Designed miniproteins, single chains. Designs and how they scored, part 69

Each design is a single chain, and the fold is of that chain. pLDDT is the mean over its residues in the fold that is shown.

## One batch from the design tools (miniprotein)

Design m2543
Fold by ESMFold2-Fast:
Structure m2543 (fold): chain A 80 residues (1-80)
Amino acid sequence: MKEEVEELKKRAEEAIKEGNYDEAVSLYTQAARLALSLGDYEKAIEFYEKAAEVYEKLGNPELARKFREMAEQLKKLLED
């Protein structure tokens, strides 16, 4: 399970290096959802922030903002 999260992260990073931003977003989103299902909120925050960065590169600021808001909500849950 945690190995699967790490595999998705590596594949997303490779997709970015290849310029496959659509694939990278899909992989980071999958990794974030898997991390959440495992209770790994720190990893989920990381992946939502990475997905937001990729959406900015794709020229989609609305989705980038949405993913940053999801990361921020998770951070607040960890602080409370």
Scores: mean pLDDT 84

Design m2544
Fold by ESMFold2-Fast:
Structure m2544 (fold): chain A 103 residues (1-103)
Amino acid sequence: MTIEPIKSESLEEAKKKLEELVKRVIELAGVDPAAAILELQRIMQLVQYALEHFDKEDAIELLEYTIKLLEEAVEKLRDVNPEIAARLESLRATLEAELEKLK
């Protein structure tokens, strides 16, 4: 499958797209883990886009929001697919490190 870059012009649109991507990871983790990993790559691409194109304040807000969504997803997936939960936790830790660099 071709991974399409996800672009967002606003913080609000980026947050909505992240919610949809995280929801897809949760839905796919128990039935199609390979597709769940592709949705994780899309989350990473959207966050990278925001870090490159958003101002510092909006980038911080998006990172904090994404970290919260990933924490909730990890809790839901620990008993469903521990491997996907571990990947989400690794991404969360990476984003926390990026957040500390911005502050």
Scores: mean pLDDT 80

Design m2545
Fold by ESMFold2-Fast:
Structure m2545 (fold): chain A 71 residues (1-71)
Amino acid sequence: AARDAVTEALKRAAFHGDDEAIEYVQKAARALAEGNLDEAIEYLRKGLEASTSPEAQAALEEAIKRVEEMK
């Protein structure tokens, strides 16, 4: 599920201490909860760009894919 993928991306970013990516993923999670899929995707993309961890990047790419599948 898209919410599970976003939660996993947040956990991965937090585990690797990537504060900027964490902020973007939190904004994406809020946008997703509000039904704003386009805003959620944009924040996830910014989180991916800010992320330095391969594990967090992979989780963010999966989250983007899952949110796009909801459109």
Scores: mean pLDDT 83

Design m2546
Fold by ESMFold2-Fast:
Structure m2546 (fold): chain A 69 residues (1-69)
Amino acid sequence: EVVELLERAVAEAERGGLGIHVKMTRKQLEELYEKEGPEAVSRRFTRLAAEQAAAHPDDRTARLEIVED
């Protein structure tokens, strides 16, 4: 499932020492998954993790929030 894919990406980013905070609606996640597949979701999340780490180099927490539409 999309949620499981993102949780795995968050865990891998945290394991690599990256702080990450991603907030997306479930609908946005499902649309991305349906149109571009799981690779696109993983790739976008990895990019966001890198941007977060650059902005907050001393923040090593990983958080994923899924909000209602």
Scores: mean pLDDT 59

Design m2547
Fold by ESMFold2-Fast:
Structure m2547 (fold): chain A 55 residues (1-55)
Amino acid sequence: EEEREKLRDELREKRIEEGPAIEAEVRAAKLSDEEGQKISLEILKKLEEELEKKL
């Protein structure tokens, strides 16, 4: 249970941290907002999968 909470917290932190950074990069690269969000979500999904493998 504690490990599941840690995964959720880490995903939340990554979401908060990566969100603004991805948004800034999207603007610098002139990517669409939708593309930036898709990249961010894919990164978070991969992070979750890697953390689950460590369990």
Scores: mean pLDDT 66

Design m2548
Fold by ESMFold2-Fast:
Structure m2548 (fold): chain A 92 residues (1-92)
Amino acid sequence: SKEVEEAAEELKRSAKERGATAEVEVKGDTVTVTLSGLSTAQQLAVMAGAAEAMVLGGTATVTTSGDTVTVTASGLTEEQQAEFLRTLAGSL
């Protein structure tokens, strides 16, 4: 949706402003975010922000590898996906 696309672009801008990169993939009720070039503090902040997916009634899985964090949030409506992406953007 347009709202999800706009939220994804906001996350990409926020990541770039903080010296990182973000990739967003949306497949039905699942959104996968890959954030790279993160400091340890940013990784912890993203992991905390990912918990909001569960507050919205979905599930979240977080994996880390080096300076990269991948968050997969499932069971979210389009409106909840946009809110989740904005929460991650604000966590950086």
Scores: mean pLDDT 84

Design m2549
Fold by ESMFold2-Fast:
Structure m2549 (fold): chain A 60 residues (1-60)
Amino acid sequence: MLTLTVTTDSEARAQAIAKRLQQRFPSLQVTVEGTTVTLSGDEPVTTLIGAALLAIGDSL
C-alpha cells in the first residue's frame, strides 16, 4: 500500500482536489485533513505521482 500527500493553500481547495481525485481514481482512498490531501492504494507509484501532478496542475 502506497501513500502520497498533497498540501494546498486552503481547506476548500483540498476538498475540491480530493473530490476530483476520487472521481478520476475511484480505486484510491482519498482523505482530507485540513489543507492536506492523502492518497492511499495498491496502485503503482507512477499512478500516484500522476494523480498528484494532475491535482496540482488543476489547482493552478
Scores: mean pLDDT 71

Design m2551
Fold by ESMFold2-Fast:
Structure m2551 (fold): chain A 113 residues (1-113)
Amino acid sequence: LPDLPPEARRRLAEGVRALLREAGEVSEEQIAALAERIETENLLDLGALVAAGVSPETLRRIGYLAGRVVLESGRELRVVLPDPATAEGAAAGQAFGDGIVEAAREAERRRAA
C-alpha cells in the first residue's frame, strides 16, 4: 500500500501532539520530534514513545487515532514496535493494538448504520 498522503500524516501528527500534550507525560521538544517523523517519514516510533515514558493508556489512544487515519485513507503507516522482550514494550504494543482494534470496530459499526 502507498504511504499516507501529506494531509493524513499532518492530521495524525496533530492528533498525536494533542494526545501527548493532554497526557503531560513528555516534553514539548519530544512531542515535536515524534510528530515531525510522522509528517516527514510516515513513521510512528512506538519504541521512542515507550523510552520517553508514555503510558499504555496514552498509547491505546494513539493506536485508536492511527487506526482511524489508516482506515479512512486506505493507505499504510510505518510503525516501529517497542521491544516485545521487555514488560514495558509488551504492554505498549498490546495497548496500541487495542486502540487499532477499537478503531476497526467503530469503522464497521459506521458502515452497518
Scores: mean pLDDT 84

Design m2552
Fold by ESMFold2-Fast:
Structure m2552 (fold): chain A 94 residues (1-94)
Amino acid sequence: SMDDIERGIFESFVRLAEAGVENPDNPALFAGAIGGAKRLIDEGRPEEAAEILEKVLEKRPDDSIALRLLSEAYRAMGDEAKAAELEERARKAE
């Protein structure tokens, strides 16, 4: 079924997100971490997305993509102040 395929893709994104946290210098694994976090936000799991993105930012603190996505996660959690702070950090990052 379509739902089984979607579940498999989602699980693959979560696994790639975990690998990207361990190896942020690998562009494919890093892209997987970002994609997995975005999927978690879209599925209504922003707290889990934030955990992944915060670990990515420990290794790459000025990554504008990770900062913007973490801002989206905090906004989804209702923390508008933290979301605004992260968006400003993303704007200053190259």
Scores: mean pLDDT 75

Design m2553
Fold by ESMFold2-Fast:
Structure m2553 (fold): chain A 92 residues (1-92)
Amino acid sequence: MSAEEAAARAAATAAGQAAMGELWREVRARAAELAALSEDAANAVRATARRGLARVAELMAQGASREEIEAAVAETRDAVDATTAAARAAAA
């Protein structure tokens, strides 16, 4: 393996890890807010996030590009946002 190839893979992994950490922090904050409405709503958001983050982890394990990893993180964020909006609407 060249030093350049090793550096590119390390950078993609680091970017994916950082994005997953940011998303999980957002999910924890939303789940805490939703837990005041119902634990089921909080659990739904956490479950949606776990599925998406598992997909991101799988892509990283497969050596996916940074763009593919970023797209999967964005898709997960959209799914978490949709689940949160649905839970808030149901509580209104």
Scores: mean pLDDT 80

Design m2554
Fold by ESMFold2-Fast:
Structure m2554 (fold): chain A 76 residues (1-76)
Amino acid sequence: ARAEAEALVRQAEAAIGEGVRAYQAGDLETALRHFEEAIRLAEEALRLDPTNSRARALLREAREQKERVEAELRAR
């Protein structure tokens, strides 16, 4: 249902915010977990409402942030 997709979108947005805060604090492992959770939530939102443009945008953002964190972890 659209209402369920909206709730997942809000949760994905919160998870991205938590990931960004962890990244700014230098906690790359915590940031990675939050971005992985955001990806999961956004994918579930798209499963329930495939036309949800906000969920699609959040999925792209979370994937980009995850790739950035993974690149920094590999450079250590």
Scores: mean pLDDT 88

Design m2555
Fold by ESMFold2-Fast:
Structure m2555 (fold): chain A 55 residues (1-55)
Amino acid sequence: MSLVEQAEEAERKGDYEKATELYGEALRRLEADPRAPREVIEEIRERLKEAEEKA
């Protein structure tokens, strides 16, 4: 989704603070969607954790 793509762009630019915010919002929306694949949710959780550690 576009939020995940924006978060990946922020990571590539070294803006880990913004990446953390965008991944957090993407995760919230994915967790609210019962159709979201569990694999995608887990992947976003891991990326959020990594971005938080680098921020």
Scores: mean pLDDT 80

Design m2556
Fold by ESMFold2-Fast:
Structure m2556 (fold): chain A 66 residues (1-66)
Amino acid sequence: SRNEQIGEAARALIEAVEAGDEAAKEEALRRLESQVGPEVAARILEAVEAGDYETAERLTLEAVLA
C-alpha cells in the first residue's frame, strides 16, 4: 500500500544517511518523492540529515495520513 511504501522509503532513507551510502540515499529519496512529492520528501531528507528524527517521523506520519 502507499502507507507501507512511504514508511519503507523513509526507513531506507534514514539507514542510507546513517551509513553514508549516497546511492542508497538517492534511491530511497526517489521512492519517497514518487509517493509524497518532492517538497515533502526534501523536508524529510533535511530532518534526517540534521539528525532531527522527531521532525522526520512527524512529517512521514503526516504524509501517510494525507
Scores: mean pLDDT 83

Design m2557
Fold by ESMFold2-Fast:
Structure m2557 (fold): chain A 78 residues (1-78)
Amino acid sequence: GERERLRFELGVLEGLYGIVVGIEKITGEPLLDLYERLIERLRELLEEAERLGDEELAERVRELLKRVEEHLEEWKAK
């Protein structure tokens, strides 16, 4: 149901983040617009996970969101 959809979407966003990091290592250029969109969608997923009371999913979303935000800050510091 809804929880399975959110878990699937989180998996897609986890994969996308991995691809973004890989591209940046090859190009040496930050994909800033993609980070902003990824953060927006992760925030939406967090709200949905919290609404459903799925604490395990919420923790996974928070963990990924933190990694994405920290990586974006690293690029902004360069």
Scores: mean pLDDT 83

Design m2558
Fold by ESMFold2-Fast:
Structure m2558 (fold): chain A 94 residues (1-94)
Amino acid sequence: SDEEKLKKIKENLLAMLNTLAWLASHLPDDPEAQAIRDRALALRDALEAGEVSPEEALERAKEIAEQARASSNPLLAQFGREALEALERLLEEL
């Protein structure tokens, strides 16, 4: 059902945002990584609070993943690429 699809998308987005925030938390001296962390946590909190739809959260998560992919840090850049691929698969399930 559409409700079950949206629930799965929300759960996958929350997991992705938490992983991004966790990875970035290991780079406290990198202001770009901290900006990515703050954006990921803000989107996570908004999604959990129901302040954004899963569809809106997908678009915002894609922007955060693109920022991570463009990072000079190789771990963030790799995760950004992997997150974009996962987001594209989630969009195909819509």
Scores: mean pLDDT 84

Design m2559
Fold by ESMFold2-Fast:
Structure m2559 (fold): chain A 56 residues (1-56)
Amino acid sequence: MRLDYEGNVEVGEALAKQGDYVGAAVAYHEALQLRPDDEEVRRKLEEALAKANAQA
């Protein structure tokens, strides 16, 4: 994979909007690996993980 931070964020948002919170969490986690200090992405990741856990 190339260092495509914005692509990972876009994929995460699209998956979350579709209700695929597990996929969204994976995409957000990859984006956060590239920019660990991104508070918005961290918040999106936590929200996706919480929703994925609620569905499990």
Scores: mean pLDDT 78

Design m2560
Fold by ESMFold2-Fast:
Structure m2560 (fold): chain A 66 residues (1-66)
Amino acid sequence: KKLKEELLKLIGEILDLIGDIIELEKELEKATDPEKKAELEAKIAELKKELEELKEKLKELDKEIE
């Protein structure tokens, strides 16, 4: 089984989501339009939810290898 490859792929996905969240948070800081701010906040919340789901999967894989 390729547990190491699965872990590296999952870590990569987590890092990508963190990067996306940081960029959207920077966009939110620069936004002056209330509608645009609301849209960015919604996207950030959605990505944070995905990040938590990936963290749970990482924790499950980590438990399996430890």
Scores: mean pLDDT 79

Design m2561
Fold by ESMFold2-Fast:
Structure m2561 (fold): chain A 96 residues (1-96)
Amino acid sequence: MAEEARRAAEEALRAAKEAGNEAALAGAEAALRGAEAAEEAGDEEGGREAAEAARGGAEAAKLGAEKGDAAIGAGGAIGGIGGAIQAGLAAGKKMA
């Protein structure tokens, strides 16, 4: 699961770099960090939730990059950051 989230984040990063969309790039980078947190949490309940959140954030960032619209790009950045936050929170459940 964490591997899928990481792949989604890598795809979002490539799309953002290719489009030159800095907002989407920031969102994709945040999603990648969320995927790394999910990997650290492992396949436990928190790790699975973290991986899903990171993947959702990565997909939002990729969509923002591919659309090339400034408003959608900003939405992708927000989605990526939100996914990273949720991933961190879900990974934290492993320690609770």
Scores: mean pLDDT 69

Design m2562
Fold by ESMFold2-Fast:
Parts: sequence; structure tokens; C-alpha cells
Structure m2562 (fold): chain A 80 residues (1-80)
Amino acid sequence: GYLEGALNAARIALKYAEEGDYDLASFVADQAAKTAERLGLKEAARYFKKASEAMKNGDKETAIEYLEKAIRILEEALAS
């Protein structure tokens, strides 16, 4: 479903960010943000947007932190 798709996208974005592929990571994070918004997960969407912005600025550590926070929210939503 959409939630599982967003979680998979978020994990892909995290992998790209860890590998230093910020263009792909930010693109995937922006897609995950849109899906999170459609699901009403506003805080997760905000974290994906912050991660994307950090990647556009070359801030890997901040990007990974926000991606991990967004992933945690999606995992908790999926477990509910």
C-alpha cells in the first residue's frame, strides 16, 4: 500500500544519502514526502522535506538524521 511504498522509498533515499548520491536521495525523499502528506503523516512529510533540503546543501549528517526520523514515524504507523 501507500504507507509501505513510502517506507520503501524512504529506505532507498537513506541508502542513496549514505552513498553520497544526493540528487537521487533528494528526489526519492521528495516523492516520499508527497506520499506522507497524502497519508496525513505531516511530521514525516516535514522530515523528508528537511532531509531533501539538507542533501541539496551537501549536509549528509543532517539529511540522514531527518530520513531516520521520518522512517521511524512510518514504521510506527505501519505497526499500528
Scores: mean pLDDT 87

Design m2563
Fold by ESMFold2-Fast:
Structure m2563 (fold): chain A 72 residues (1-72)
Amino acid sequence: SQEKKEKAKKLLEEAIEYIKKGDYLKAIEKAVEAAKLVPEIKDEVNKAIDYLLEGDDEKAIEILEEIIEKLE
């Protein structure tokens, strides 16, 4: 539904802000919540989380931004 996509988009925007603040646990929490609302993005969200766990914040943000654009 459009409502779930809009909420997922906001959660992913929050996840990116938490990454920028160095709050990785909150970032992962928000990204996982987004994937629960829109299961079709789950694989891409998991890839972003994997990059975050490897310390590649830039790549994680890039993937999350791509998902946000796809949800528009």
Scores: mean pLDDT 89

Design m2564
Fold by ESMFold2-Fast:
Structure m2564 (fold): chain A 58 residues (1-58)
Amino acid sequence: MVTREELLRLAEEGGISPEAQERLRKAAQEHDTLTLEEVAELAGVSPEKVREMLERLR
C-alpha cells in the first residue's frame, strides 16, 4: 500500500508530468492509502516503476 505522504512525495519528487502530479495530489486528499496499481494508473507508469520511485524516496 502507498500512503498519503508517499503520494505527495511522488507528486513533488517523482519526475512526472504536471497533470500526473495534480492527479496524485487529488488522490492523496481523497484517500489515506492506495495500491501500487492505482498509483501506477494515476502516474501513467508501471507498478514496478512506482515501487522503484518509492524506494528512491525512502
Scores: mean pLDDT 78

Design m2565
Fold by ESMFold2-Fast:
Structure m2565 (fold): chain A 63 residues (1-63)
Amino acid sequence: MEELRRRVEELLEEARRYVKEGDRIGMLRVFAEGLRLAREHGDEESVRLLGEEADRFDIELVS
């Protein structure tokens, strides 16, 4: 769990960098990988967190 959570947090930081650069494709790729890892390991908390963050960033990119 700790190693998975650390990886998810690192992926979130990468996604934030892509959002700042306006790179929607890069952001989506990072979130897709994070969600895949979290679901594969049954980490419902990380799945929820990644979904919420992805929605927030999608709004920022569209606004």
Scores: mean pLDDT 73

Design m2566
Fold by ESMFold2-Fast:
Structure m2566 (fold): chain A 62 residues (1-62)
Amino acid sequence: MVEIAEAVRDYEATNPLGLTLRRGERVEVLLYIGDHWAVVRSLATGEVGIVPRSVLRLVGRR
């Protein structure tokens, strides 16, 4: 079962492993890394990257 999360604010990645998100974008959460980071896949672009957990809000499960 995968979790779907939504960006609660804009986030701009500054490193090559990060993913830039705009507020309202939805992502599939692939895994959590500790308390601060998540590996996600953009539902709009299919891009995978690392984002702060604090920019994500869980909106559903598939």
Scores: mean pLDDT 80

Design m2567
Fold by ESMFold2-Fast:
Structure m2567 (fold): chain A 56 residues (1-56)
Amino acid sequence: LADKILATASNRPRTVREIAEILGVSPATVSRHVRRLEAEGRLVREGDLVSAAAPL
């Protein structure tokens, strides 16, 4: 699931709700994985938008 979230966010910035709709899972599930991926430096969040992080 985390890999699919990354792939979706890498295509273009999307809200947690949009990612949940694309993947057929709850927004709460997506939000938990997004938080972990942000902690890993793999995603960034700006307000409601989630996008793939560029390597430093």
Scores: mean pLDDT 76

Design m2568
Fold by ESMFold2-Fast:
Structure m2568 (fold): chain A 107 residues (1-107)
Amino acid sequence: GPPPPRQALLIELSEKVKEKIENGEKITPEDLAEIRIYTSGGGGAVGRVLDVLREQLAKVTSGKDFKEALEKIREEAERLGVELFITYDPEQIAEARARIDALRAEN
């Protein structure tokens, strides 16, 4: 059969959360609640990446923990064939959203 459709996931960080990650500062549950997720849909593969995301972020208490969690999420997304975007930059967010919208149109 044809290869499965390409799938993508965007993790939108706040500028505040990005700064805390870079400085190794404490990450609160309120900081994690500011994260926005945008997906191509893409069936079970994106859902599995979202489950890993929830599991990894539940362990985060510092910027260092968050960086390690994001690296694990990237590894699992690659294994599942899901394209992953992680950014706080409005221009990069717009580009990632356009890419995800294109994938949604192809699926």
Scores: mean pLDDT 81

Design m2569
Fold by ESMFold2-Fast:
Structure m2569 (fold): chain A 56 residues (1-56)
Amino acid sequence: GRAEELAERAVEAAREGRREEALRLGAEAVREALAAGDEELAREIQLRVLRAMGAK
C-alpha cells in the first residue's frame, strides 16, 4: 500500500545517506499507516527506517 511504498523509499534514501529525505519519507509512511488504522505497521516502519540510518 501507500505506507509500504513510502517506507521503501525512506529506507533507500537512508542507505544513500539522504538523511533529511529519509526522515521526511519515513514520517509520511508512518502517517499513512496510522490513517489506515495500522499502528503495528507504523511502529515497524519507524524501526526499519531508524535501522537503515544506522542505529549503531
Scores: mean pLDDT 82

Design m2571
Fold by ESMFold2-Fast:
Structure m2571 (fold): chain A 71 residues (1-71)
Amino acid sequence: MDREKVIELLEKALEALRKGDIEKAVELVEQAIKLSEGEIKEYLEGAKKAAQMGPVEGMAGVTDVLKYLKS
């Protein structure tokens, strides 16, 4: 997995969510999913579903995955 690229995509997804651009945020999370494997891919699929529910839910889901990747 390209961890740095996944982090970059998720940080861009957070910026899209802050602007209310759900479509762009989902696209960026899908790109991160394609670069991921194992447990991280499952967490990212959860974050994608959260983003589809709304910006607040999406920001929470993406932030949780970012915390996991940066720890």
Scores: mean pLDDT 83

Design m2572
Fold by ESMFold2-Fast:
Structure m2572 (fold): chain A 90 residues (1-90)
Amino acid sequence: MSLEEVEEAIRRLEEAIREGDLEGAREALEELRRALDSPDPEVRRLAALALSEALLSKDEEVRELAREALEEALSLPNPLGRKAAESLLR
């Protein structure tokens, strides 16, 4: 995933949360979860920040989706992605 792709996923997540689009939020969170496994440290950093912010959302359903995405990230093949997910969940 490129920097442009992760920034686009963040924009879609913010828009979906603003509009109450839970399916759009789920899809964007899944893209950000995959970005935690990126070889680019900046992509991983932006994805982790966006997922962290989603965990703090005013919407309970968005917080639950973010938690589910991070729990799925614990199964990522890259140990860096798993470590980031563990840090955000704890």
Scores: mean pLDDT 80

Design m2573
Fold by ESMFold2-Fast:
Structure m2573 (fold): chain A 61 residues (1-61)
Amino acid sequence: MPPEAVLEAEVLWVAAAVYLSLGDREKAIAYLEEAIRVLREAEEPDEELIRELEEARRELE
């Protein structure tokens, strides 16, 4: 099973995508930042997923 932090980050990433589709770029960025934070605060950070989310956030900035 994936770690709980990875599942939580994936849910936040989906929320970011939904808000972006609604045109709410500020909320989309906020949810992406929270997803990255959740992964970095995990005992075993998923470095690949963190890089993917950081790239997604850079595209919105």
Scores: mean pLDDT 79

Design m2574
Fold by ESMFold2-Fast:
Structure m2574 (fold): chain A 76 residues (1-76)
Amino acid sequence: GPQISRNSQRAIDSIRRGDVGSFQRHLDNIVRGSVDFPETSRRQLQVIRQVASRQDNRMYRYAQRSLDRVQQIVDQ
């Protein structure tokens, strides 16, 4: 299977811990990376989204909404 990037893995780990602050920080790092490497950032967000969609609880719904906002920024 495709390798999970460190940015995606750290974001996934923060969802698992319920750590909103760390999750936002890792998404901000992906957004900053998208200026030079938009395709890489889109792949990283897709991997995080696959995990965020596996459960329907407060943290996972928050992660899904945050991913939607960040996706709009990366796709500009």
Scores: mean pLDDT 83

Design m2575
Fold by ESMFold2-Fast:
Structure m2575 (fold): chain A 78 residues (1-78)
Amino acid sequence: MSSEGGKAAAETTKDLPKELRSKAAMMAAKSAMESKGDPKKTYELTYKKLTEAGVPEDLAKKVAKAVAEAVEKALKES
């Protein structure tokens, strides 16, 4: 579950500087773990962590949405 969130964040942050891509992916994975696999909570936590880390709001929303969708997909496969 958390690893799927990390992969989604990495894909959506390809246009970010290299140093921010890894950090965004880690934040997404941590958010998925903290939300215990809840897609809605994962979206909220990922968005908050990314904006606090200085990621632009538009990009943070895009990443948070992709991570939430990845978590939702993982739950359907369970």
Scores: mean pLDDT 70

Design m2576
Fold by ESMFold2-Fast:
Structure m2576 (fold): chain A 90 residues (1-90)
Amino acid sequence: GRELAEKALELLEEAIEAVERGRLEEARELAEKARELAKKSEVAGELLVRAAELILEAVEALERGDRLTAEIQLGLARISLAVAKLLLKK
């Protein structure tokens, strides 16, 4: 049952990279796909959903020119992903 969480985590890491490279539409698509997989996950699902929502909020902030809010949201997303990675380790 961990494969959905692992795929969601992979997509969320790709979404953060897309945000950092200014590829906001790619980041949104990746985060939305990851959120749907995370909702079906038995492990770390809530943390992965939260990371996806934070990435989507960061994209919206950047679209408004609010770089400070985007940086804060991405930082919180990275923390959520770090905790999710610890829960997924064997």
Scores: mean pLDDT 85

Design m2577
Fold by ESMFold2-Fast:
Structure m2577 (fold): chain A 98 residues (1-98)
Amino acid sequence: MITPEELDAAVLLIQAAVDLEIMKRGDKETVNEAAERLVETLDRLAQLDGPHAAEFLRAGYEIGREALEIAKEKGVDPETIERLEQAMARLEARLAAA
C-alpha cells in the first residue's frame, strides 16, 4: 500500500531522474541549474522515514552518484559539486542506519 509519504518520495525520485537527464543532455548553464535542483531533491529524500524509506534513499543515491560523475565531467560549479557530495553523504548515512 502506498502511503502519502511514499507517493511524495516517488515524485521526488521522478524529479531527480528528470534533472539527471537534463544534466546528461544540457549545456553548462542548464546542467548547473539541474544539479542545484537535484541537491534540493536529494536533501528532501534524506528526510524520509518509514519502513520503505531505504528503497527510495537507495534509488536517490544511485541518481546522485551518476549526477556527481556528470557534474565533475561537465565542469559544474565547485560549490554545487560540494553540496551534491554532502547530499549523497547524508543519504549514505541514512542507508547505513537502516
Scores: mean pLDDT 82

Design m2578
Fold by ESMFold2-Fast:
Structure m2578 (fold): chain A 82 residues (1-82)
Amino acid sequence: KPAEEWVEEAKKYRDEAIALYEKNKPKLTPDQEKEARRLVNLADAYTFAAEQAAKVDPELARQYTENVKKAYDELKKLIEKA
């Protein structure tokens, strides 16, 4: 899989994480909102890392993209508990 496809996938999951957070923010407690924002920020940070890695190391870009997916999955679990 080309490194650019991993970056595109990372951006997709980051954007879905932001959308999920914004949609569900009104039903979250202050502590849940803080944790949700941490997970969204983590997804954004790993997406940036995947973009930088894609220039030199496609496998590292894949690993960072998997970390974006993990942050998104944890966010989904947090929202389901709310």
Scores: mean pLDDT 85

